# Designed miniproteins, single chains, continued (5), part 43

Each design is a single chain, and the fold is of that chain. pLDDT is the mean over its residues in the fold that is shown.

## One batch from the design tools (miniprotein)

Design m17574
Fold by ESMFold2-Fast:
Structure m17574 (fold): chain A 75 residues (1-75)
Amino acid sequence: MARLEELKEEGRKALEEKDLEALREKHIELGELAGLPRELVERALDFTEKVAAGEELDPAEVEELRRRVLEHAAR
C-alpha cells in the first residue's frame, strides 16, 4: 500500500519537474504493482505516446494488449 502512494507522489513530482523519463518509469512501476508485466505497461505507454503524436494505432495490437491485461488480472 505505502509503495503505491509513494509512486503516485513521485509521479506528481516528476510531472511538476517536467521529467518525462521519470514519469514514464513511475507509470511502469505502478503497473507492476497492479500485477501487470513491465512489457504490457511499456506497450500501453507507447500507444499513448503515438496517440499524443497523432499517429494511428493498429486496432489488432490494441485488442491484443487489452486481452493480455485482462488475462493477467484473471491469472
Scores: mean pLDDT 71

Design m17575
Fold by ESMFold2-Fast:
Structure m17575 (fold): chain A 115 residues (1-115)
Amino acid sequence: VHGRVMAFAVQVVRLLSDPETQEALTARISEVTAIIQDGKVDPSVSAEEIEEARNTPLEELIARLFLEAGVLSEEQAEVLRRRMRELHRELLARPLSPEEIAARAAELAEELKKL
């Protein structure tokens, strides 16, 4: 489930950002998600950062990362956070194909471009 939510977020950013920013954010999201999901400790990540990440909803954490990186405005980050929360709830009820996730990401990217 978390991997699908992350794939959605990465696809949205890809449609809105340059390749260098996409690469950096994708790597950072993957790193943070692995720490939260698998409990693996990267020696470069403090115990405080791990605890904060575990106590923060995935949707908020990802939106914050995109806002901090300057990829999204505060308004765009809030919309992304809400859409990821909706997707997460839906994924708990049924599986979505990678094609469906990509289609939803494209729809959101077009919505965000209008903000």
Scores: mean pLDDT 68

Design m17576
Fold by ESMFold2-Fast:
Structure m17576 (fold): chain A 91 residues (1-91)
Amino acid sequence: SPQDLAIMLAQLAVAEGTVALAERLIEKDVPLSTLEAMRAELEGELARLRELLAWAKENKAPQWLIDRLERAIARAEEVLARVEAKIAELR
């Protein structure tokens, strides 16, 4: 439905914003607690994105949406790995 699509796009935009914020924070001298909070947020966004991708594939969503979700997941996984590496350096 149009409402389901709007909610999905909003969730995707939030996830993309969270990833962009995490990328910025990795390059700054921020407290370990901030990085750990960002790791938790990225893990939550990744779980939501994977559920959205599964739903999109099951419901034969447009390829542009599947592509955007797959790109968001790949970016989130890369940034999460960088956040985890930074946390390990500071411990």
Scores: mean pLDDT 86

Design m17577
Fold by ESMFold2-Fast:
Order: structure tokens, then sequence, then C-alpha cells
Structure m17577 (fold): chain A 103 residues (1-103)
């Protein structure tokens, strides 16, 4: 099921196997296209591979499906901090980003 593929993706991500993790997250998304956690973790895996634009696209999908989910928000905050370590208010940037997506 979608959750099983998602959990396999998480294990592969923890092992640093980002390309293999993405394949498992894609299988989870194929079974459940609204699996916002799979989109968020796929985005981080893409970011680890240096695919910043693709990572942002996958975070957009996660945030549009469930903008208030704590895990999605935490993963996106991690992404923002890694993109700009000197970021002054990452929580404010997240709120501004969600507003722009919903416009």
Amino acid sequence: NAEEYYNEGLKLFEEGKYEEAIKKFDEAIKLDPNYYKAYANKALALFKLGKKTEAKEEFDKALLINPNNKEVREKFLEFLKELNPDIENPEKELENYIKMLQS
C-alpha cells in the first residue's frame, strides 16, 4: 500500500540512498496522489541530490494539499534553512510562501 512504499522511502533516505528513496515515494504518490508527506520527503531527497527547482515543485504540491500539516511545515523549514543558513525568520518565509501558492 502507499504507506508501505512511503516507509521504505524513509528507510532509504536515512541510508543516504536518495534516488532509490524518490522511487519509493513516487510509488506511494502513484497509489495516493494526495500523500502530502511523500511529496515533502521526495522534495528533501531531490534537494540532497542538488535538484533545488524540482524540490521546490514537490514542496509546492505538499503545501497545496495540506498547508497546516506539522511534518510538511517542518520539512519545508529545514529546506529554507539549508538554502539560506542566514535566514532571519524562516517561519515568516513559510507563511509568505503558502500565501503566494494560494493566490
Scores: mean pLDDT 90

Design m17578
Fold by ESMFold2-Fast:
Structure m17578 (fold): chain A 72 residues (1-72)
Amino acid sequence: MLFQPLVGNYSIAGVDYSSSLVNVSDSQAQLITNSSLYGSSINYYNVSDGYELQQSVLNRIGQGQQVYVNPN
């Protein structure tokens, strides 16, 4: 599968952390922590509809880390 950076104007804000609904859910992304690329942490998330994966994506974005998603 081909992944690309999650960029531009997107809102995952407004999703309740107690909810399992994911507004990113039409795409898939895979998480692989890579801490050795040009001093940046790059993360690939394997995301399907799911509460725990949603929280991981939100937490990494909040930490200013780059996230990749499958655009389909």
Scores: mean pLDDT 38

Design m17580
Fold by ESMFold2-Fast:
Structure m17580 (fold): chain A 66 residues (1-66)
Amino acid sequence: SLYEEAKRHLERGRELLAQGKPDEAVEEFKRAIKLAHEAYEKGEITPEEAQRLIDEAERLGVRAVL
């Protein structure tokens, strides 16, 4: 499912951050956010689940860009 794919990208991003690869991690977090939006749009997950994934991805990677 799109939700499972989003979670895989989020997890991969975390692993890349732990390895000191923030640029690659941010790319994975962006993909996770996009897939979470698609999962929500398709009715696969709740608004709360979508927001939780997006918030976590933003906290771990997207905020680091700024």
Scores: mean pLDDT 83

Design m17581
Fold by ESMFold2-Fast:
Formats: C-alpha cells, sequence, structure tokens
Structure m17581 (fold): chain A 67 residues (1-67)
C-alpha cells in the first residue's frame, strides 16, 4: 500500500499544479483587452480552482497530522 509520505508527495504535486493554473488565470484577468464574458468565465474557473486547492490543503494537513 502507499505510505502516508507518498500520499503527501502526490497531494503536494496536485496543489502545485492547481497553483500554476490559478496564477495563469490571474495573469489573464490582468489583461485589459478581455471581454466581460471572458472575465466572468475566468472568474468562475478561478473560484473553482481555489476551492479545489483549499480542499487539497485540508487533506494535506490531515495526512501531516498522521506523521
Amino acid sequence: GSSIRQKILELIGRILRLLGEILDIERKLADPSLSEEEKEELKKRLEELKREREELLKELEELEEKL
């Protein structure tokens, strides 16, 4: 079975990928040429990614407590 340390490393990898996606969207939102429709779509995606990241951070905290 997977060790707790292996699960932590996998979660860290997922969190880092989500952070990359969040930063990319935040960069896109700084573009003044975006339409209102594009901004709303990006904002919705950003909120979804931030929620997913918060859930993964909570899972990471729970796993770290088991070490």
Scores: mean pLDDT 83

Design m17582
Fold by ESMFold2-Fast:
Structure m17582 (fold): chain A 95 residues (1-95)
Amino acid sequence: YLKDGNLEKAADEQVDRGRKLIQQGDLEGAAKAYDEAARLYEQLGELYAAGRLYYLTGQLYKQLGDEEKAKAAYERAAALFRQLGDEEGAERALA
């Protein structure tokens, strides 16, 4: 695998892990997995995928009552969406 292929595979693995953890009711584990996947997609330049995963991370932390971590994730998602010219996506992340 090329270096970028290794990062993409790692990101996909974290997305799958997060999805399974949600099915098991482990919302904290899912939030951590999606946060890690978002960071990897951000390194790959996949900014829309990263923004969506930061948004999902924010939703999971909000559901857990961790308002500080939820806010940080939402703000990061909004920043990426604005960078991409997606003002509507940024507004949804901060709503």
Scores: mean pLDDT 83

Design m17583
Fold by ESMFold2-Fast:
Structure m17583 (fold): chain A 73 residues (1-73)
Amino acid sequence: SVLEEVKKLIEESLEKVKEAIEKGDLESAKKVVEELLLKVEELYPKLSKEEQEEAKKLLEEFGKEVQELLDKS
């Protein structure tokens, strides 16, 4: 499903962001986040209203995890 694609993109992007931050490569981390947001925006209109709420929740969780990683650096 489109929602499963969004979930996979978020999971893969989080791993890439973690690696980039651990290496001190904040530019690469930022690029991964920007690419994720563009891909999710493309897929978002294809989701049902309920799936859009779930995707938004997953993105909010992603943002919190990224902020925690940056705050610890």
Scores: mean pLDDT 84

Design m17584
Fold by ESMFold2-Fast:
Structure m17584 (fold): chain A 58 residues (1-58)
Amino acid sequence: GKEEEIEKLKEKAKNVIKAAEMLKIPEAVRLGQEALENIEDIEKAKELLEKAEKLLKS
């Protein structure tokens, strides 16, 4: 259900934040934190995490 999707997004956001901190990419850390703050808005959280992941892959 939606709760399961939110839990998965929380886990993904936390992992993205940790990776961004290790790589010293503050913009990706901020995007991951914003995704957690907007976790109830699944579409917005996904968009923010996609932007963060793009920065991590650069």
Scores: mean pLDDT 84

Design m17585
Fold by ESMFold2-Fast:
Structure m17585 (fold): chain A 86 residues (1-86)
Amino acid sequence: TEEVERALERAREARRQAEEIEDQRQNATAAGTKAAAAVLAASGEFGARVAQMIERVRAQDEAAADEAIKRLEEEARELEERARRL
């Protein structure tokens, strides 16, 4: 039915958005790790504090991305379940 097709299309869109967020999170994590290592190498004791701050901000961004991904995956599962019941 058309309702099943719409639900499945919405589920596919939600999963695609989750994948995009995951890709961006992985790229940001790699960049953050490199930045923290460079600061540690360049700045000794002061650099250690800055590296810790970079890591903390990165962890907060990762938590937000994880939550967004979980919500999109949950939305996709609900839409897929609805399609199964239609």
Scores: mean pLDDT 74

Design m17586
Fold by ESMFold2-Fast:
Structure m17586 (fold): chain A 67 residues (1-67)
Amino acid sequence: MASELARQAGEALANGDYEKAVELARKAIELDPNHPGAYALLAEAYRKLGREEESEEAQKKMDEVIK
């Protein structure tokens, strides 16, 4: 289920729907807090929205869960 939400977040990113990508990536993280792909998608969506601080925080979380 978390992987399916991450896939949908990736589709939203590809379609330019960055707000939806943030929502879907956050839902994926709620289901699986150790899903590095979901944090990567969240970081990219925030970057596309110009929310660089939130993007950096998501990248740090991705690094934490990979270890």
Scores: mean pLDDT 82

Design m17587
Fold by ESMFold2-Fast:
Structure m17587 (fold): chain A 62 residues (1-62)
Amino acid sequence: AVGDLLRVVEDFTAKTPDELSLKKGEIVEILEVVDEDHLLVKSLKTGKEGLVPVKYLEPVEE
């Protein structure tokens, strides 16, 4: 849900200006659920925002 924290499961490289490049192990916050395959997230490490495919993200339950 919006405001939830997710962990990056593997490196993702942005292919468009709207996407955010992320490294495995980074924590992001959900800003918006855009569609079934994409979330708009904010990197807690860099403060940058962008689209990331859902398959690269998992819930933080630790």
Scores: mean pLDDT 80

Design m17588
Fold by ESMFold2-Fast:
Structure m17588 (fold): chain A 92 residues (1-92)
Amino acid sequence: GAATVKGLAGLLASLAKDGYTISVSTDGNTLTVTISGLTPVQQIAFALVFMGYGLEGLDVSVSLDGTTLTVTISGLSAAQQDLIKAAVAAGK
């Protein structure tokens, strides 16, 4: 729901403010968040958190490659995508 998307946006803004290297891209209804420079412990911790948003009703997939965590979220409205992009930008 809207509260879940706002929670995710707030989390991503907090991570960006804490100095994590975060990028966000959109393609149609799909939002991709990439977090790079992570330790193995951080990758596992963040993967579990983002998978938790999947349990709250978001269509989430998570992949790990090297030091990078990629989170793909499908089915978001344009307004929800813009909210997340703005939150990440504001956290930088």
Scores: mean pLDDT 80

Design m17589
Fold by ESMFold2-Fast:
Structure m17589 (fold): chain A 52 residues (1-52)
Amino acid sequence: GSLSPVERTILELAAEGVSWEAILRAQAALQARGEAITPERLRAEALRFQAA
């Protein structure tokens, strides 16, 4: 099937050089806070972890 918007964002972040560790930490942080994982939230959190 086609990729979901979230799955597409994961691949885009990886292609842009964001580490898989940052992407996985972003997903875990959003889930821990009970926030919905949207493309926009995942991107913002992954970039935050990448900068740390």
Scores: mean pLDDT 84

Design m17590
Fold by ESMFold2-Fast:
Structure m17590 (fold): chain A 88 residues (1-88)
Amino acid sequence: SAAEKLQQQLEELDQQLADAMAAKDYETAAESFKQLVDLMLQNGLTEHLQTILDTAGQALINAMRELGHEDLAAELEEYLEEVRKQLP
């Protein structure tokens, strides 16, 4: 079903994000997170999206800053601000 396909895509992106975070590959982590967020927006998963922005998104930004990736963290913050404007 369409719902099963969506669930599989979300799980695959979540795993890619987790793997990138473990590897400290923050460019890949940011891209995987953006893809996860876009997929949730496209499918109206607004409550889950808000939770992920406040948890995984903030954790990713904090990890980037702690390791000196300030420009990458700022770019992700700008992206998340634009996403928040699209939420009800």
Scores: mean pLDDT 85

Design m17591
Fold by ESMFold2-Fast:
Structure m17591 (fold): chain A 72 residues (1-72)
Amino acid sequence: SMKREAEELLRKAERLIELAKRAKQAGVDPETVRMVAREAKRLAEEAQRLGKDDPELVKRAEELIREAEELE
């Protein structure tokens, strides 16, 4: 179902954001951190489109998009 696909995309986005945060803390180059953050944002935006009828899912996606943008 679209909801299950959206939830899986959010899970992947959350994992990529955590990876990007750890990479940034470890002193990995800014371009690599940005690439990971951009991929996380892309997955969260996809999840937002698939789960658009679920307000809680949309809110979670928006929060992940914001976190990814802060890492760019």
Scores: mean pLDDT 87

Design m17592
Fold by ESMFold2-Fast:
Structure m17592 (fold): chain A 116 residues (1-116)
Amino acid sequence: MDARIAELREGVRAMLAAQAGGDRGAVVRVSEEGRLEEVLELGYDPHLGRFALSRLPGDDAEAEVEVLEDAAALERARAELLELLRNTEWYDEELKAAAEATIEEATAVGLARLAA
């Protein structure tokens, strides 16, 4: 539990460091553990200066990657990530709160970057 919360927080730090260093970083991944259901991953692409949402429909399926080009796309991705997170029963309330905070921070950074 504690290690997973630390991993989620490090995701935001890794993304911010990747933004400064030019490396790609995964920010947050929301999934139900042990199932082949929808997995959503929010990552940052420093080459484009944009966030990207990856959809993983199953273990053997290719990821569908959407570059979040504008504020509307970022807000939609935020809503999808939060909905999946709130509907999962695999995370306790503390881990859900940490993941929600990570999603909100990443969205705020993305919106600020689009406004620049």
Scores: mean pLDDT 61

Design m17593
Fold by ESMFold2-Fast:
Structure m17593 (fold): chain A 93 residues (1-93)
Amino acid sequence: VPREELEREVLLSLIRMAGNIAIKVLEKKDPEVAKKLRELIDKAVEALEAGNLEEAARYLREAAELLKKAGDDEGAKLFELLAERVEELAEEL
């Protein structure tokens, strides 16, 4: 298996895990924001599975901005880091 495929699988797992945690926290505070975050995470996962790394990174950055506006600064930083790693992977291809 190419290294890029393994890294994509790891990133998919991390995005899903981080997304589930952030959504669960936001559901108690703002269900509408939690719903929007879920939609962005789903789109990022779909784009990454399709090999559209640029689109995946864009959705992850949108998720980070949404989290920052919701007051989850740590979640926002994590999604910014995930977006940066997806962008780095795209540059390696």
Scores: mean pLDDT 83

Design m17594
Fold by ESMFold2-Fast:
Structure m17594 (fold): chain A 63 residues (1-63)
Amino acid sequence: MKGDLYRAKVDVPATGPGELTLRKGDLVEVIEEVSDDLYRVKNLKTGEEGIVPKKYLEKIGEV
């Protein structure tokens, strides 16, 4: 859901344009749901935005 707080479960490589690289344990805020499988997120440590597969993220809170 938009505004929800998630954590990267594993290291996530950026493999294409618009994708975001994450390290295991990085905290991200969901900006929007792009598709059933993809979120656009903001990395709270770096401020970078990009597309990440939902399967690599675990929900830890809501804003």
Scores: mean pLDDT 79

Design m17595
Fold by ESMFold2-Fast:
Structure m17595 (fold): chain A 61 residues (1-61)
Amino acid sequence: EKKKEEEIKKRIEKGIEDLDRLLTEEEVQAIIDKLKELGLSEEVIEYAKKLLSKKLGKIET
């Protein structure tokens, strides 16, 4: 089970690293919602949140 989670985490990491731009809060939320819809564990979702937060643009509204 943990090996499957590790593989999923690595796929998420690569997908996020493939993004050459900063994400908006709406884009981050949409990705998180999709991961939840796929039935991924809270641990994987939390990991994805940490990676996505590094790609968040400045809060400058």
Scores: mean pLDDT 72

Design m17596
Fold by ESMFold2-Fast:
Structure m17596 (fold): chain A 70 residues (1-70)
Amino acid sequence: MKEELKKILEELDILLEKFKDNEEVQKKLEEVRKLIEEALKAKSEEEQKKKIEEALEAIGKLQEVLKKVL
């Protein structure tokens, strides 16, 4: 799980660079990144799952924004 979360953070960093001029996309990407970082720092498996679920919801919102700008 932690290795998968690290890969997601790497993907997010690439997207942040790609959309550096789009403030709306940047805000959504930063929100997802924060939730993934919190999941990596979680002390329990239950807390980690909660943060992953929150990150997935944030990713859904990000995809909706990306559909408007792509």
Scores: mean pLDDT 77

Design m17597
Fold by ESMFold2-Fast:
Structure m17597 (fold): chain A 60 residues (1-60)
Amino acid sequence: MEELEKLVNEVKELYKKLLDDPEAYSRIGALAGEAQKAYEEDPEKAVEILKRMIDEAKKL
């Protein structure tokens, strides 16, 4: 899904800002693991999790 690929790239860009906040980086990293697992079985759930990661990163 093109949406999933774009969301993954957006998350990677946001990680550069998270390096200064280890606690936020850890929380978002946990969601990344869930997104990877969901991608293999349910891509729609992976998209939802990636959007949650982006929202959490934007709050920083």
Scores: mean pLDDT 71

Design m17598
Fold by ESMFold2-Fast:
Structure m17598 (fold): chain A 113 residues (1-113)
Amino acid sequence: KIEASYKALLEALKNDDIDSPVIQGVKKYLKEELAEKTDLSEEDIEKLVSFVLRYIKDMIKLGITDMEEILNNLKENKFIGNVEPSEDIKELFEKYSEKIVEALKEALGKVPV
């Protein structure tokens, strides 16, 4: 279930466990889902995946751990905290925010817990 994978992701990100199966799984499946849902280049997909994980980690540092809140912030282009998106990342979220959030939900659903 998405909730179990999300909790595992939060724990791994909080501990800076970048080699964890859950972080690696989210990276893999998020890239696959973005490639299916968008016409983005592989380079832009890699930038988005890296940004999303950095953003979630920053939200955890701010005490924001609710999945729906984080997903709504991404969907609404609300980049609070210390991780500021580059101009190219901002443009990608303006065009694809709903597809990015949908891809993240599906990636979480595919990660083994």
Scores: mean pLDDT 81

Design m17599
Fold by ESMFold2-Fast:
Structure m17599 (fold): chain A 66 residues (1-66)
Amino acid sequence: NAMEKERQETIRFVATALRAIGLALELGIKTGDKELMDKRFKEINEAVKRGEDLEALVQRLEAELA
């Protein structure tokens, strides 16, 4: 009935990646800076490709959006 640990970890990773993408979109809206938004998308894409901890990236984006 509970999700397996590996499945839970995968879902958390995907959810965090989607959160990061959403924050980059919000940053684009707030600033009107398409180049900044595109740069943040590139950073997210590279982190995802490397399997890096996305929580630090999310925290950075949240701080930038504040």
Scores: mean pLDDT 81

Design m17600
Fold by ESMFold2-Fast:
Order: C-alpha cells, then structure tokens, then sequence
Structure m17600 (fold): chain A 99 residues (1-99)
C-alpha cells in the first residue's frame, strides 16, 4: 500500500509518496538544498509507533511533532504527523521503521 505526504526543506514543499512494506515505509525524495527537513504524513497506519528514520540506509536523529508540539518517540502516532530530520542536497531514500 502507499502513504502520501509532503517534504518541506529550505522553504520548498514537495509532494512525496511512500511504499508500505511490512513495518517499513520507503520514500524516494529530492532535496534541492541542504538543511532541516520536515516530512508530513497524512495517511499513517493506525496504532503505529515510529522506531527509526533511515536516510540512505543509515539511522539519523529525528523529532516528532504533532499540533506544533514535540512528542515522545514512544507515542502511538496519529495523522497528520511531522517528522523532522536533516538532509543533504540531492536524491535520497528515506525509510521509516514502525513498531
């Protein structure tokens, strides 16, 4: 199945579509600039928690935001969800691991 959202970086917002396979959602994204990125997801599976964010197969630090507030990693997720992490300029594979 698919998960839809947007990626915001450097004042630009780009539509993204992820593929859900097992406990992973994978997005192919393009970052026109380097910097903090916000991935906003509108159609998350109910009951999921976010375990890890991987960029190009490597775990990266991330923050979860809902209703403008930082939420704990242990929180059961609801849509819309904002995930903040850092991206370099260029093409990237972003993988979200659910638990």
Amino acid sequence: STVTGTLSIGGVTLPVTGTLSGNKITFNVYAPVEGPATLTLSNLPSGAKLKDVLVDGKKVPFRLIQDGKLIPKSTVLTSPLEIQFYLKKGNHTVTLTLE
Scores: mean pLDDT 84

Design m17601
Fold by ESMFold2-Fast:
Structure m17601 (fold): chain A 81 residues (1-81)
Amino acid sequence: SDEELAALEKEIKEKGKVPLSKFDTLVRLLHKYRLIPDTSPELKEKLKAYADPDNSGYITPLQLAFALTLIENEDKFKVVK
């Protein structure tokens, strides 16, 4: 719901991080703002792996921004070395 998305956005602004337990709501928020093309399981797994590589259980706005940048540029920059 819009209320759940607004509550998560407020939590991010106040606490500076999102627990992975709210990851599904975070993915819906990203899709609402057109930051991701869909909410497929494949995209969700990729976003989670890029945003929380250390398995901290939390995602910060900086980690999220970096993960979104990696996903957006995955087709433009393929380094197979």
Scores: mean pLDDT 73

Design m17602
Fold by ESMFold2-Fast:
Structure m17602 (fold): chain A 59 residues (1-59)
Amino acid sequence: SDAVRELAEAAGVSPADLSEALREARRYGLEAGARKLAELSGLPLEEARTIVEGLLLLS
């Protein structure tokens, strides 16, 4: 969605990576999504968690 693209751009990650992290978070919870984003993007886990949490609130 548009929110995924905007958050990805603001965070400096690809929209595809953020979408994958969101799918993981919806299936297995916030920690799983945060770890997935950190793995794909190289972001620190705490930053990845904040991004995924924000996106879950918008979805």
Scores: mean pLDDT 81

Design m17603
Fold by ESMFold2-Fast:
Structure m17603 (fold): chain A 74 residues (1-74)
Amino acid sequence: SAEEEARRELDRVVEAARAKDAEGTRREAERLVKIAKENEIDPILLTSIQFVLLALSLEDEATREALIEAAKAL
């Protein structure tokens, strides 16, 4: 389902961000936003994703902008 794809893509964003891969984080975050925009995602799941992205943005400066932009775009 689209929700399962969004959850898998969120896991990829988390992995890239914790590896401090700024380009990878931006790429995976853009994919996550695309999945959410092209599919009707459950609002509770969408809010949970936004929370995770914002929490993750506090961990490292290099990935922060991409994560905040993705959270705002959802």
Scores: mean pLDDT 86

Design m17604
Fold by ESMFold2-Fast:
Structure m17604 (fold): chain A 69 residues (1-69)
Amino acid sequence: MLSPEEARRRLVELVKQAAEAARAGDWPTADRYLDEYGRLARETGVFPTGEEIREYVDELRAAQARRDA
């Protein structure tokens, strides 16, 4: 199993990559990163703080709003 520190770093990277893919309009890639994020978080019980991922989450929400418009 990943250490909690390694899991946290991977989770932050996954949400960052999801946000970047979503900004580019590549939702299949964004969805794959988000699925991996959910799986890793569930397996490890590790969750980044809202502050660590706020920028990426806000970017994902903005991209989703553009897709749904």
Scores: mean pLDDT 79

Design m17605
Fold by ESMFold2-Fast:
Structure m17605 (fold): chain A 105 residues (1-105)
Amino acid sequence: MLTDEQKQAIMDFVNRLIDAIENKASKEEIRKIFEEFKERSKDWTREQQLAALRAAYSTIAAAKAAGADKEIIDTVIEELIEMMKEYFPDDPEVQELIETLKKIS
């Protein structure tokens, strides 16, 4: 179960990603968003981290469907895949999410 603080952290992360996509943020800024969220969530349980990754996935998929710029979407997908690999290197559920992300990039 997510705490209210963790729900807010995920919402902040998702809103920063939406803002970065809309404003065509640099690769460096997108990377910083993911690095700051990794630091904020490093002590979370696997279930809590996976909930955040699913929220990011849904946000990116929705942005792409809405016609967001391909170069920005590709950058955000790359950073999300790196975060997934770092958190869950041997997780088959996460590997399926990575393969799905690669198909939409």
Scores: mean pLDDT 80

Design m17606
Fold by ESMFold2-Fast:
Structure m17606 (fold): chain A 61 residues (1-61)
Amino acid sequence: EEEEQRLRELVAETRKKFHELAKKAGIDLKAPSLRSQGRYLSEEALENALKGLEKAIEDAK
């Protein structure tokens, strides 16, 4: 649905910004595979991950 598509785009954009930020700060980040996310990541876990990424971007402003 449209909401799900928007969420996917938000995740991609947030992930890109967080990755750029981490590179500038000299931090090495490791992202889990899509397979692991699809198998182990629940709706709540996904929401928590998004909040964490969003907060990291805010803190870097």
Scores: mean pLDDT 58

Design m17607
Fold by ESMFold2-Fast:
Structure m17607 (fold): chain A 90 residues (1-90)
Amino acid sequence: EEGDRYFEKGDYEKAIEAYEKEIQANPNDADAWLRLGSAYLALGEFDKAIEYYEKAIKLDPNNKTAWRSLAIAYYLKGEKEKAEEYRKKA
């Protein structure tokens, strides 16, 4: 909730700090890894976003939002064929 409030305000660095605390408390929280990836995506840190979306997918392969987010990150990085492959997984 705190991380989401920072994210909504556009304070992505504070959102990252809050999500990292959630992950330290529960490293198997797929949703927290997804949110962390989205905060890095908002900062233009595409490789970090991809890394954390992949962690979310590893923990919860049925999370269609994580697959869609991974596709968007690859698209923004310029890897359009990879983006289309992951979009079909969502």
Scores: mean pLDDT 86

Design m17608
Fold by ESMFold2-Fast:
Structure m17608 (fold): chain A 71 residues (1-71)
Amino acid sequence: MDEELREEVERQVREAEELAKTLNPEARELLERAIAHLRKALEALLAGNEEEARAHLGKALEDAKKAVEAA
């Protein structure tokens, strides 16, 4: 398992959850969607599927950018 990638995903989930508490409802919904993808990335890493994890990280980044635009 990629330990650095796992730690980065865990850190991003924690930071995103704290940020979501301060956002308007539309931006919060988009950020919570990004968090869901980060959690899927972590699940894939635990299963040993780094490629699937990277795909979910990409989706999380897209949703996070939309959340910033909505905020």
Scores: mean pLDDT 77

Design m17609
Fold by ESMFold2-Fast:
Structure m17609 (fold): chain A 80 residues (1-80)
Amino acid sequence: MLKYFAEVFQMLDKDNNGTISVKELVTVMTTTGPQLTEEELQEAFSVFDIDGNGYISAAELQAVVQSFNKEGPEFIAKRL
């Protein structure tokens, strides 16, 4: 599930500029499977999209995906 983030990010990062639209990411996550709730997705995006500009950098997303894949939803708790 979250493992697909890297593949999807590469696909959505068409310009290879290192950013991805939050809306596109949400759409992919909801279509790949219901293993993440909308609340979990919202919290994740809120954390990464601190500037509220609607984009997430590749480096930040990759680091988070690695943590989430390894520890699952516990990643959100570690954010405290």
Scores: mean pLDDT 57

